# Designed miniproteins, single chains: the designs that were tried, part 35

Each design is a single chain, and the fold is of that chain. pLDDT is the mean over its residues in the fold that is shown.

## One batch from the design tools (miniprotein)

Design m1198
Fold by ESMFold2-Fast:
Structure m1198 (fold): chain A 106 residues (1-106)
Amino acid sequence: SSKDDELIDKIVEIFKKIIEVYTKKLQLKKQGVPLTPQEQQEMQQASFDAGKMMEMLYRSSDDTREKVKKKLLEIAETIPDPQVKSWAISFVDSLMDAVKEWKRLG
């Protein structure tokens, strides 16, 4: 449905922002550069957005979750940095496992 497509697009947007924030954090860490207050806020916002993504997935159907997983993994596969790519794939798997466990407990 159009609502499912909108939900998938919104989750994809959040995921791309999380990847950008993690990539920046990783680059700064490798350079030994301390994070600015703005960069710390961006990382905190990314953590909050990840929580919202999990809530959206929790409320979605099994079919929608499978479509999201496939789309997020397709995006992760396009990441040029092997370390970021590995992290992104692990993030998707952990996110899906967390939603499954949350549904088991509710």
Scores: mean pLDDT 85

Design m1199
Fold by ESMFold2-Fast:
Structure m1199 (fold): chain A 77 residues (1-77)
Amino acid sequence: MKEEEELRKRIMEETGASEEQVDLAREIVDLFDKALAETRKWLDEEIERGKKTGSLSPEELQRLENLRKALDDYLAS
């Protein structure tokens, strides 16, 4: 809450945007974060499927696991 208020003030000062415009932008980011969380679940299922069926190469599996790790790090921040 407090850090978001400070961030809002900084954005308003740097861009000249209104408080309402910054709040709307934050709502869009929150919706995007929810979509990313669903993508994280899909990655988990796809990796598990690939491991069980052998349909993905070791290189493809490593790429998906790297994407999952990056997404986990982002969502945990």
Scores: mean pLDDT 76

Design m1200
Fold by ESMFold2-Fast:
Structure m1200 (fold): chain A 60 residues (1-60)
Amino acid sequence: SELDELQQRRDSIQYGIDLLQRFLAENPDLPPEQRETVQRVIQENQRDLQRLDQKILEAQ
């Protein structure tokens, strides 16, 4: 179903965010440019997650 597909995608995006956040936590001495790149990817995925959460809410 559409709802199941949206929930699967939500879980996948959240898992990716968690991995990147863990990576930053485990690498506190990352060069600033690399840290900023990872943080940007996290922020982009968080925005995607917010949009997806809204779609899931509307599909229920």
Scores: mean pLDDT 88

Design m1201
Fold by ESMFold2-Fast:
Structure m1201 (fold): chain A 71 residues (1-71)
Amino acid sequence: DLENVRKIIEKVVEEISKTMSPEEQEKAYKNVESISDEELKDAKEVLEKQREENKDNPELTLLEEIWKEIE
């Protein structure tokens, strides 16, 4: 569900924002706000592929972990 994906991203941003730089926090929040349903659908597919490769971005790894927990 796209709504769940959005919730996961929001939760990740809220959690990680406490340990991220101010610039990264702002960027992450803006990304969440600008995500359309179409992009959430694409992000879901990307996250599924990133599980296989163990994405080099730790924020995305955490997002994927939270996604599995919420599902």
Scores: mean pLDDT 65

Design m1202
Fold by ESMFold2-Fast:
Structure m1202 (fold): chain A 88 residues (1-88)
Amino acid sequence: SLIEQFRQSLERRLADVKAGKYTEEEIRKLALLGIAQAAAARTLNTPENLELAELYEEAFKELQKYAKVPEEEIAKARAEGKAAAAEY
């Protein structure tokens, strides 16, 4: 399934982060992108999108161990993701 392929891709990315292949700045960018995508998926509110949102949110929690993301930037990313999905 597309969700299973996405999960595997995300797991590979997290493994690379754990292996030290990303800078702190790159990890922050990945975390913010993930939160925006999670907010968009939650706004679309289908079972498949809710599963995708959970995967992004779990990844964000793991990324926080490697790079701190300011709460203001998290709030901005969530708002941007929600706004993008609301246009559907």
Scores: mean pLDDT 84

Design m1203
Fold by ESMFold2-Fast:
Structure m1203 (fold): chain A 64 residues (1-64)
Amino acid sequence: SMAGAEAGYNAAKEAGASDKGIELARQVGRDMGSVGAAPLATSVGAQLAGDYEAARKGGEMAGL
């Protein structure tokens, strides 16, 4: 959903992901379809882009 995509974008940007990590988090967030999944979308998108610090921050925000 668009709401999930925007939430993933915003969360990844806050976590300090690269431009590629932010774009991937937007796509993952869209596919997950939930604003509440934004921390998980950040973790997945950032890890796919090799942004391990941003992925760790996303995991912490998700309670991982």
Scores: mean pLDDT 76

Design m1204
Fold by ESMFold2-Fast:
Structure m1204 (fold): chain A 63 residues (1-63)
Amino acid sequence: MALWEELRAEAERLVASGKAKAMSWEELMARMGGLDPRARAALAMANVKAAGGSLATPAAPEP
């Protein structure tokens, strides 16, 4: 099974549970610093999804 599909599903679960919200780029980077690679990828995807962006297209951080 593709890791990408697993991360996508995990990101959607985080958004649905209210755990993921649109964060500033600085907040996102700070939270990613202590996470393993899988958790970092899932958090980044969840942040994009929560901001209303697509998982294939990076969303710009809030100005």
Scores: mean pLDDT 62

Design m1205
Fold by ESMFold2-Fast:
Structure m1205 (fold): chain A 84 residues (1-84)
Amino acid sequence: SVVEELAELLIRLAKDPNDPEALKRLNDILLEIITDKGYEYMLEVLEEALRLAKERDPELAAALEALAKEIKEKLEETYKISSK
């Protein structure tokens, strides 16, 4: 499941924000979702992955929330420019 893979990547990045493999894979998956289903659908998938990640590793909840916020902010900038 894409949601399960994203949850694993979010947990990896919460533990190591500079993991280049996890960063690249996360970005690739999110961009594929945006291209295929749009930005709003990607937000729904990201929120489900965040929920699953917090259920799997509740001690990382704060780091996971901060990471998800950063991801959304970066993608929203790109989406706003493209959709204007």
Scores: mean pLDDT 81

Design m1206
Fold by ESMFold2-Fast:
Structure m1206 (fold): chain A 100 residues (1-100)
Amino acid sequence: AAEEVREAARRIAEQGNTDGLKAASRAVYGAATEAGVPEAQDIARKAIELAEKGDVEGSARYVGEAADVLQKHYDQGNPKAKEALERAAMAARAAADSAL
């Protein structure tokens, strides 16, 4: 799931798709909120700010980092992190695909 989010964010950044990164960063922020992981929320909030400023590379990096934190919390026994991360991966892939 985290690898899928990271790969989708990379594709969106390579396309220069700022709107796609806004969507992906907001999806990961929502996932972090639902899973109750403040560290991932803070990273995702930074990704949103960078996407709004047009820093597509920086935004994609922080989207990936937030997804990695959520994956770590899932691996440590937080079941809400799994479901939330899967939904964030679906949203990020949809944003990457819609840029075609």
Scores: mean pLDDT 81

Design m1207
Fold by ESMFold2-Fast:
Structure m1207 (fold): chain A 66 residues (1-66)
Amino acid sequence: GDAERSAEAARRAAEAGDATAAASAGWQYMLSSGPKGRPYARKANEAAARGDAEAAAEYAVLASQA
């Protein structure tokens, strides 16, 4: 499903060191699943903004699983 694809995209982006792409994948899941992922997607974007690729990836995965 869309949530599974978003989680996979977030993990791949994180493995490549692309914090912005990882955060974006979390946002895509939030749009598909409703408000449950929104707090995690927000934290992923905040981590990406400060260059923290690891935190951005972790929050993006949590957003995709919410």
Scores: mean pLDDT 65

Design m1208
Fold by ESMFold2-Fast:
Structure m1208 (fold): chain A 93 residues (1-93)
Amino acid sequence: SEKLKKLVENAKKILEKLEKGERLSHAEIGKEFEMSKSEVSKLIELAIKQGWIKESQRNDPRAAAYALIKHEAETMENPELAKIAEELEKLLE
């Protein structure tokens, strides 16, 4: 419960920053989810393989945030995280 609440709060914070046009690195996004650079890179590869993001979006921090939050939403079956992922997807071309 507490871990999930913190993940939702961190996901909302990332969405707000990206909607405001703030620049976030993949490392900064990964840190909010306690993921290493290697773990973020593996998740981006998985997201491309699954068709969640395009190869052209590999270095886009919005795509990284979308992939991370979508993965957590599916893993935790959480509707709030799923809604945040949908809002992030709208920021992608």
Scores: mean pLDDT 83

Design m1209
Fold by ESMFold2-Fast:
Structure m1209 (fold): chain A 64 residues (1-64)
Amino acid sequence: SKKEEIEEKVEEMLKLSELELLREIYKFEQTNSREEVQEFLNLLLEKLKEPSLGVLVMHDVVNS
C-alpha cells in the first residue's frame, strides 16, 4: 500500500545524515501528492524527535 511505502521510505531516511535527509525530503515532495508528503513529514518528524528540523522542513513546504 502507499502508506507502507511511505513508512519504509521514512525508515530508510532515518539512516541518513541531516543534509542527505533534507535532500531526500525535497525529492519526495517533487514526486508525491501534498497529502502523501504531509503524511510522510508527520511520520518522519515523530521518528526524529527533533523540533528544529521539523520547523525547517515545514517552513519550506509549498502553501496553496
Scores: mean pLDDT 67

Design m1210
Fold by ESMFold2-Fast:
Structure m1210 (fold): chain A 98 residues (1-98)
Amino acid sequence: DPAVEELRRLVEELLDAGHSLGDITREALVKGRELGLSPAEVYRVLAEVYRERGDDRTAEMYERIAEALEAGDREEMLLIMADYEREKLGLPPAEDLV
């Protein structure tokens, strides 16, 4: 999928440049939206890139968010995000994530 490949390249470039997890997540969600990807698809791409880079903990977090979004479990997604990312990442409002 050309959209997924373009998003992967952006995430890899941001990681190589030393951007924070918050900056990478926000930029990936913006670019994913421009490419017509769902938020769940964006989080799966993030998970794959972090896993390939050896960050299994961050990859697992992104996979859990994607699974919650795919299941329509907004409450589970919000709990995951609140613990790890809400204040740190400045994630969009909950209504924009489902």
Scores: mean pLDDT 77

Design m1211
Fold by ESMFold2-Fast:
Structure m1211 (fold): chain A 96 residues (1-96)
Amino acid sequence: DNKQLEEVFEEEKKKFEKELPSAKDAISALVDEAKKALLENKLALARGYMRMIALLRKNNGDLKKAIEEARKILPLLSPEEAAGLEAGIKILESNL
């Protein structure tokens, strides 16, 4: 079952990287961290990373706009989900 989860994440990573080529490195890192969090049963942390991916998709790979929107929703999240989103912001900032 872990092998099937790994395969699903690799296919989704390729799909998102193709959808958002300008954010390829950021997407790759976010998907890998979300997968790691899920494998460690850290569901809220994984949701934070997935929210960062969703914000990137909403903003067509515009890292700066995705970071701005993420910072606005951080105070509305649980501490665990906020930690994932904040780590996601740092990944995007390192790719600016």
Scores: mean pLDDT 83

Design m1212
Fold by ESMFold2-Fast:
Structure m1212 (fold): chain A 104 residues (1-104)
Amino acid sequence: SETLEFLKKVIELVKEMIEESKKKTLKVSDLKARLKSLGFSDGEVREFLENLFLKPKNPKLQVEFWDVALTGDPEKLKEYLKSLGLDPSNRKDVALAFAGVSKE
């Protein structure tokens, strides 16, 4: 499934962001490049970074998304996104999940 391969890459991005944060080597420029490589537009990357670092929509849902991603199971992440009314194959919806957005 293209969706599951995309979600595997999202999971790896989450793990990489956490490890780089622990090392204090997380660079915004590197994160932008990684998001663009996953098919995010410049506008979606800007919205993602602002919501993640400055003003998350719902911090509790944002933490839940990260916790599910850290399980390393793309099927579990897919079902979690669907439970929020989000399309796991849609990059904009996945970006909204990083910011703690639910449509349910």
Scores: mean pLDDT 78

Design m1213
Fold by ESMFold2-Fast:
Structure m1213 (fold): chain A 105 residues (1-105)
Amino acid sequence: SVEEAERLLEQAREALRKVKNAETVEEAIKALDVVVSAAQQLLRLAKETGDPEVIERAREAAEITIESSKILMEKFPDDHKAVIHAIGAALRAIGILLDLERLEE
C-alpha cells in the first residue's frame, strides 16, 4: 500500500540521519544497512503492486541509499570496511533504479 511505502521511506530518511550523525564506522554501516533494507522492501512492494506512487517512493529510497553511501565514504574515507560497504550499497541502489525503470515499461 502507499501508506506502507511511506512508512518504509520514512525509515530510510531516519536511517540517513543516523548515517550523518554516526561517530563510528560500525554505527554508520548499521544505519546504511537499514537504508538498504528499506529500499529493497520498497522495490518488492513496487513489483507486487505496480502502483506509481509506490514506485516513486522506491526511487526516492534508492536515491537516499546513494546519498548515504556518499556520506559514509566522506566521513570515513580511509576505512576500507566503510568504503566497501558504501560501494556495495550504491551498487544495490543502482540495481533498484534499473528494476524500477523496467516496471514503468
Scores: mean pLDDT 90

Design m1214
Fold by ESMFold2-Fast:
Structure m1214 (fold): chain A 84 residues (1-84)
Amino acid sequence: KTKEILDAVLKAAREAGLPESVIASLESLAQSLLSQGMDPKTAGLAVHRALEQQRRAHPELDDALDRVGETLDEELKKLGIEVP
């Protein structure tokens, strides 16, 4: 289930046209979260924080990052998890 969320986020990032460096950063985070056995809610919050860090570093990616965040929220919603 955590893998499904992370796979969906990475797919959304590629479809939104995020730079390869940003995608690689998200892939590294996803691998770390999966290796740690993180639950879907904790993993989702970690990804949400990473997207906000990218938004602060790259304001020009705001629209694309919003689309990725929307995908994350939709995947968490499928599991009954509310994101603040």
Scores: mean pLDDT 80

Design m1215
Fold by ESMFold2-Fast:
Structure m1215 (fold): chain A 65 residues (1-65)
Amino acid sequence: SIDKKIEEMAREAEEKLEEWNERLKATTVGEERVRLGVEEGMLLIALGVMKVIEEHKKKKEELLK
């Protein structure tokens, strides 16, 4: 089911966000480096989630016709 795939993707995105937040708090490396890494990760997660949502929406539109 596509709904289950979307749910899994959303859970993965949430898990990654938590991981990135923990790394931001735990690391002692340069603040700028950490910030850039977190921002990149968030962008990748957002892109992934949006892609799945768009795919699902497109399939629903085609089904309803």
Scores: mean pLDDT 71

Design m1216
Fold by ESMFold2-Fast:
Structure m1216 (fold): chain A 88 residues (1-88)
Amino acid sequence: MKLIEEGKEYFKQGKYEEAKKLYEEAIKEEEERLKKDPKDHEAKLRLADAYDNLGEVYKAMGEYEKAFEYYNKSGMLRIEVGVDIATK
């Protein structure tokens, strides 16, 4: 969560490379957590949040194809968590 908040601050300042680095670090942390527990719903939701924020960075940089890719990854994780919760 702190990495995402710091990344958002850099994003507001137009420091897209700094924001990108922080969001990529957040993605790596949640991916490492999911390697140990692939059904950690909290890690999946935090990973989805990091993908959304990284997508906003790519969009701001004019890289719309990359932005679309990350928004799609975020959406798939949120659907997976929703299905798992609904079938509990």
Scores: mean pLDDT 82

Design m1217
Fold by ESMFold2-Fast:
Structure m1217 (fold): chain A 94 residues (1-94)
Amino acid sequence: MVTVSLEEKRVAKGERVTVSALVQGAPEGSYVIVTATTESGEVFRASPSNGAETIRVTFRAEKSGTVTVKVELYDAAGNLIESYTLTVDVEVYP
């Protein structure tokens, strides 16, 4: 199961936004890659150590827009098991 959330949905310009992805039930040796792409085209990627359940990607919000979050679960041999793509909206105010 994969759950993606934003910790800050409405932030002042330049404040931090954190995208969290929780993956449960991954086998030992599996790893998860979380890629967050802002509407401005900036790409942020995090990969946890084996057995990590929560992955966080943090960036500074410059502009309101849609953030695309891609979560990919790989086995210990590097084979893709599951992938999820979600969008989350971030509101930036002056």
Scores: mean pLDDT 71

Design m1218
Fold by ESMFold2-Fast:
Structure m1218 (fold): chain A 64 residues (1-64)
Amino acid sequence: LEEELQKALDEFEKLSTPEQVKIAKEALEDPSKYEEYLKKMEELGISPESLRIFELAYQTLKKM
């Protein structure tokens, strides 16, 4: 699970802007803000591929 989360974050960082990566890391540190940060990333023009990876990382975190 931790390895899956790290791999997802590494892949997300390669596909996303530094600002999107910063927001994603903040969202994973505080799951209560997930929906708020999701909207912020959509406003920054996140790709559907990066968004899918972020959602998978969040789901993995919830299982830990």
Scores: mean pLDDT 74

Design m1219
Fold by ESMFold2-Fast:
Formats: structure tokens, sequence, C-alpha cells
Structure m1219 (fold): chain A 81 residues (1-81)
């Protein structure tokens, strides 16, 4: 079967703007930027797991509060795999 890390990579790379915009404080424009940044990152899983807030803050237009909320939602998904 798929490893926990492989499942999480599949989750991150398949995040659509529509799915991300369901999160509190995420606009459709911000969701599109998030998807684009994840798709163009070389090691999104390693960077996200090591420093989730700092990784998300590198995305243009993401505030610290948004990064904290997004990191919490993503890490909760990772725990449930």
Amino acid sequence: GMSKDEKFIQYVVKLTPEELSKLPGVTPELAARLVHYFANSENPLEELLKNPVEFLKKIPGVTEEQAEKLSKAILEFYKKI
C-alpha cells in the first residue's frame, strides 16, 4: 500500500483552489497561489513538515495567521492517514 508520506504528497499536490478556499480566510485568489506554489516546490513535504508556518509564509499573499490556520489543517490531515 501507499506510505503515509506518499499519501501526504498526493494530498498536497492534488489540493485544488476550490478545496483550499473552503478553509477560513482563504480567498479563491489565495487558493490558486497556494496550489501553484505547492506544484512548483522541489520538496514541499519535507519543508512543510519541518517548518509548516515558515514554508507557507514564503507563498506571496499569505499572512502569518493564515499560515498557522493552514498548517494546522494540513497537519491534522497528515495525522489521520
Scores: mean pLDDT 68

Design m1220
Fold by ESMFold2-Fast:
Structure m1220 (fold): chain A 55 residues (1-55)
Amino acid sequence: MSKADELFKEGGRYAGQGNSEEAGKKFKEASLLLGFSEEDAQKTGKVASKAAQKI
């Protein structure tokens, strides 16, 4: 498994715990490792963080 896959799993775990801040950080790091631009990775992290807050 790639480091990005592990970071997505960690982000999902934090989201399930209601820790939207850490979830967003992990999803951003995973996106950067997958070759997304810094701007796209930041947007992905923000979206994931907001989604976690609504759960």
Scores: mean pLDDT 71

Design m1221
Fold by ESMFold2-Fast:
Structure m1221 (fold): chain A 62 residues (1-62)
Amino acid sequence: MDPMIQRIQQRLQQSTSSDSDRSVVQGLIDQARNSPSPRDQSIYMTGASIRLIGSEIDTQLK
């Protein structure tokens, strides 16, 4: 199992993001886990990380 996936899953669990943003990030994590290609897995994980950080920043600003 990719340690990056575990790290993002843990961060999502502790996140202050909205339920809708958490759902999007969880979807990206699920796509990464189900991807047979390491390249595709990395793309989804990068997207999940960026979305989660952006969501937390937006929540703090609002």
Scores: mean pLDDT 74

Design m1222
Fold by ESMFold2-Fast:
Structure m1222 (fold): chain A 61 residues (1-61)
Amino acid sequence: SLQLLQQALSEVDPAEELASLKAPTLKSLQKDPVEKLIEFVQTLDDEHYRNRVLKSLLAAN
């Protein structure tokens, strides 16, 4: 889990996401459990899908 956590988060580059996202959107994402985020990101092989899902989750908030 810890290793997958680092891999999943590194895939989306939380550091870059943090710089691009606004404070409110970032807080909303942090509110969501990392387990769900990891599961979605890990399930997706393509970067296109990863970005799409991530954007969709942020937009839903």
Scores: mean pLDDT 50

Design m1223
Fold by ESMFold2-Fast:
Structure m1223 (fold): chain A 84 residues (1-84)
Amino acid sequence: APRPRLSVVDKDGDGKLSLEEVKELYRRMKELSPDAPVWPSDEELEELFKEADKDGDGYLDEEEYEEFLNKLSELIIKKELELS
């Protein structure tokens, strides 16, 4: 799965990533690669975002974003295994 850097997706340059920015990024990636075997849903992205957002401020800093990507990769692997 694609793993974009925070600096690529943080359009405001504030060093933080909102849930809506994450959803928009993955919506675009799904549109560009519709033949991918699995993509996270908006609901799955929300759940992983909440788990990574340790401060509960509605934003991911760089460390929380890396945790989010790790959880996302695990989810995608699990979904691929369930399809096998």
Scores: mean pLDDT 69

Design m1224
Fold by ESMFold2-Fast:
Structure m1224 (fold): chain A 107 residues (1-107)
Amino acid sequence: DESRKILDQVLARASERLSPEEAEVLRASMEEALARYPDDAQKAISLAAVEAARRLPENAERIAQVLADAAVEAGVLTEEQAQQVVENALWAAEQTLNPPPPLLERV
């Protein structure tokens, strides 16, 4: 699988720049993302960043930026796509740390 090989390289590069805890969370998040998008490396990376942000929201910016940078270096993402991945991960972290009340509780 070409997408799996590319993503394994991206994950390896990112893991070298992350703490062991951050690398483990990213690896678990990538396995989940690959299960949903086995043939779409760009979608798998985006979902992995979001899932990692939900699992470790305090480190979301660092994990997402490192993953996005590794994906650009591997030719999987453009710099613009990498920025969007980071922004999406930061949004997911914000929702995790500061969950909005259910809509019905606002009435």
Scores: mean pLDDT 82

Design m1225
Fold by ESMFold2-Fast:
Structure m1225 (fold): chain A 93 residues (1-93)
Amino acid sequence: MEEEIERLIKEAKEAEKRYQSLVDQAQKLFDQYRELMKQYEEAVKNIDKDPEKARELKEQAERLGDQIDELVNQATEAYREALRLKKEAEKLK
């Protein structure tokens, strides 16, 4: 029983580390997304001169958005797993 509690706490800490890593990755991509959106707004102002650039920047921003959503979903799962494991450990005390 004590060994089971220690195992659950260890697994919870591992899930917390995964959560933090995924959040850090999502934050970096979000910073890139904001920079691309800024470039896209400038490209839209000059759309008559270079409509292709506006399209390419929008496609790049959409791909980053999809990657951010995937990382956020994975982070949410890791966070929920950490909470579940902590609750299971508390029930065994």
Scores: mean pLDDT 84

Design m1226
Fold by ESMFold2-Fast:
Structure m1226 (fold): chain A 86 residues (1-86)
Amino acid sequence: SMQEELDKKREELAEEVMARLREILGSDDPQEVQKRVNEIVDKIAELKRKELAGEPIKDSDFTKEQKEVIKLYEETQKRMAELDAE
């Protein structure tokens, strides 16, 4: 029962995050939303590789939209960690 309650909370969080992503990105197409999220993730990975080579990540490397998606990702990771600690 406890596991089922945690699984439901994770599913609800995933649905909430997808709804917010659609709002931020201005698209109801799940394929377009996923593509744009993947582009941001790939960009972060590339910038992190350059940071390790001595090129610091700048705030100007991200658009306003990308910054909002990154903030949502960080908030989601924190909420997932809180659920996992329960």
Scores: mean pLDDT 78

Design m1227
Fold by ESMFold2-Fast:
Structure m1227 (fold): chain A 84 residues (1-84)
Amino acid sequence: LEERIRRLADRLEAALERAGEKAEPYRVEVGRLAGLSEAEAKKLSAREAAQALRDRMLELVRQGQFQVAEGLLEAAESIIKDIE
């Protein structure tokens, strides 16, 4: 699961970077999944947004909340597909 989380975060960062000017709504959604406010999410770079979500998912794994972490993985995968 940790390997899948890291791979997804790398792909998400790349997708957000490719989106460029169109990335803001996607960064806001990633921030929401990471537990951040909309205002906080709007301030994040692509890297920071992807890292925030990665860190949240890894913390959920450490807490044994595997189903919640997998739900976030699926949501992030959908964001990547919307960008691509």
Scores: mean pLDDT 81

Design m1228
Fold by ESMFold2-Fast:
Structure m1228 (fold): chain A 69 residues (1-69)
Amino acid sequence: SEETLAVLVLLLKRLGYSDEEIKAFIERLKSNPELLKAFEKSPFVKWLRDITTKEELEEARKLLEELGV
């Protein structure tokens, strides 16, 4: 989902990954729907969504749009 991709982009950006590295990772997830669904249902990603603020989520969505993914 968009929210799962958004929280992952935000996490990777904060961990110091480049925009190119983040884009490649997101494109790989989008090309593998089963893997993306597994991330969506994972306790880790659910926890990330729960701790991400509304403001951070909006910034993350903007980053997804800027990356073109």
Scores: mean pLDDT 82

Design m1229
Fold by ESMFold2-Fast:
Structure m1229 (fold): chain A 74 residues (1-74)
Amino acid sequence: SPADKVIALLEEILAEVERNRPEDTKFQAGIRSAIEAVRAGADPLVVVRLMAAEARRRGYEEIAARLEALYQEL
């Protein structure tokens, strides 16, 4: 489902951020909140779009591009 695809990508990104940017605890918390929102029934298209925008705002262009690519596949 779209929800399962969004959760899988967000979990992958969370693991990468925890490894590569352990100091960015706010972005890590944001990703965890996004995962829980989708699990609680939030629209996965809205969540992935908002997370892509947040990644771009933080300068995480590769993460933003991956989220945007998933949005186009949903």
Scores: mean pLDDT 91

Design m1230
Fold by ESMFold2-Fast:
Structure m1230 (fold): chain A 71 residues (1-71)
Amino acid sequence: MSLEEIRRLLGQLVEDVAAGKITPEEAKERLIQAVKEAGREDLIPQFLELFDRRLKRADTDDVAELRRYLA
């Protein structure tokens, strides 16, 4: 698996968590496994940080959109 494929997987996992299909913990486990299979265990912290930031941003954007609707 390439770094580009891992980034694509990360995006899909964030979407699956946002849709309630999987838990954030399960998504992180899948992401860690993919990075390990790519031989890039050195990048696990960076990909987990990116995952957390994207998930938090999605949640923040949802809250901001709701507030905009009510304002």
Scores: mean pLDDT 74

Design m1231
Fold by ESMFold2-Fast:
Structure m1231 (fold): chain A 70 residues (1-70)
Amino acid sequence: KPSELEQQILDLLKDALETAKKLKEKGDFEAAKEVVKRAKDLYEKEKPKLSPEVQKEADKIIKELEEIEK
């Protein structure tokens, strides 16, 4: 099971994904891209602190965020 810190990071990434999806659906592409950028920046910064299993889950979320950027 993820640590509290790891779970907080996963939750922040999941919240960013949902926010970016909603912004894209509304046609607010610039705001959606900014949310994706901030989520990716957070992941790059925190990645060394995450277990391999948590990194794998985060990578899935980041991949979905990248699809929103397209």
Scores: mean pLDDT 82

Design m1232
Fold by ESMFold2-Fast:
Structure m1232 (fold): chain A 80 residues (1-80)
Amino acid sequence: SSEEEELKEMLEYAKKLGKELIERAKKLSEEEKKELLKDTKELFEDWIKKLEEAFPDKKEFIEEFKKIAEETLKKLEEIL
């Protein structure tokens, strides 16, 4: 279904974005890394809120998205 394809594409995009942010972070100063971490946390928090509003019945998708966000943030914190 188109909805299942959309959700899959969102998860793949989130994973790709996370990897790109982690690679970018490695090239930044310590101050820029801290700002990137804050911006990334706010970005994922806003995105998750919007997804929960748009897809309130897609609990498994939301949980998988949250795990991608948490893994990305954890890796960014480890690079600091």
Scores: mean pLDDT 85

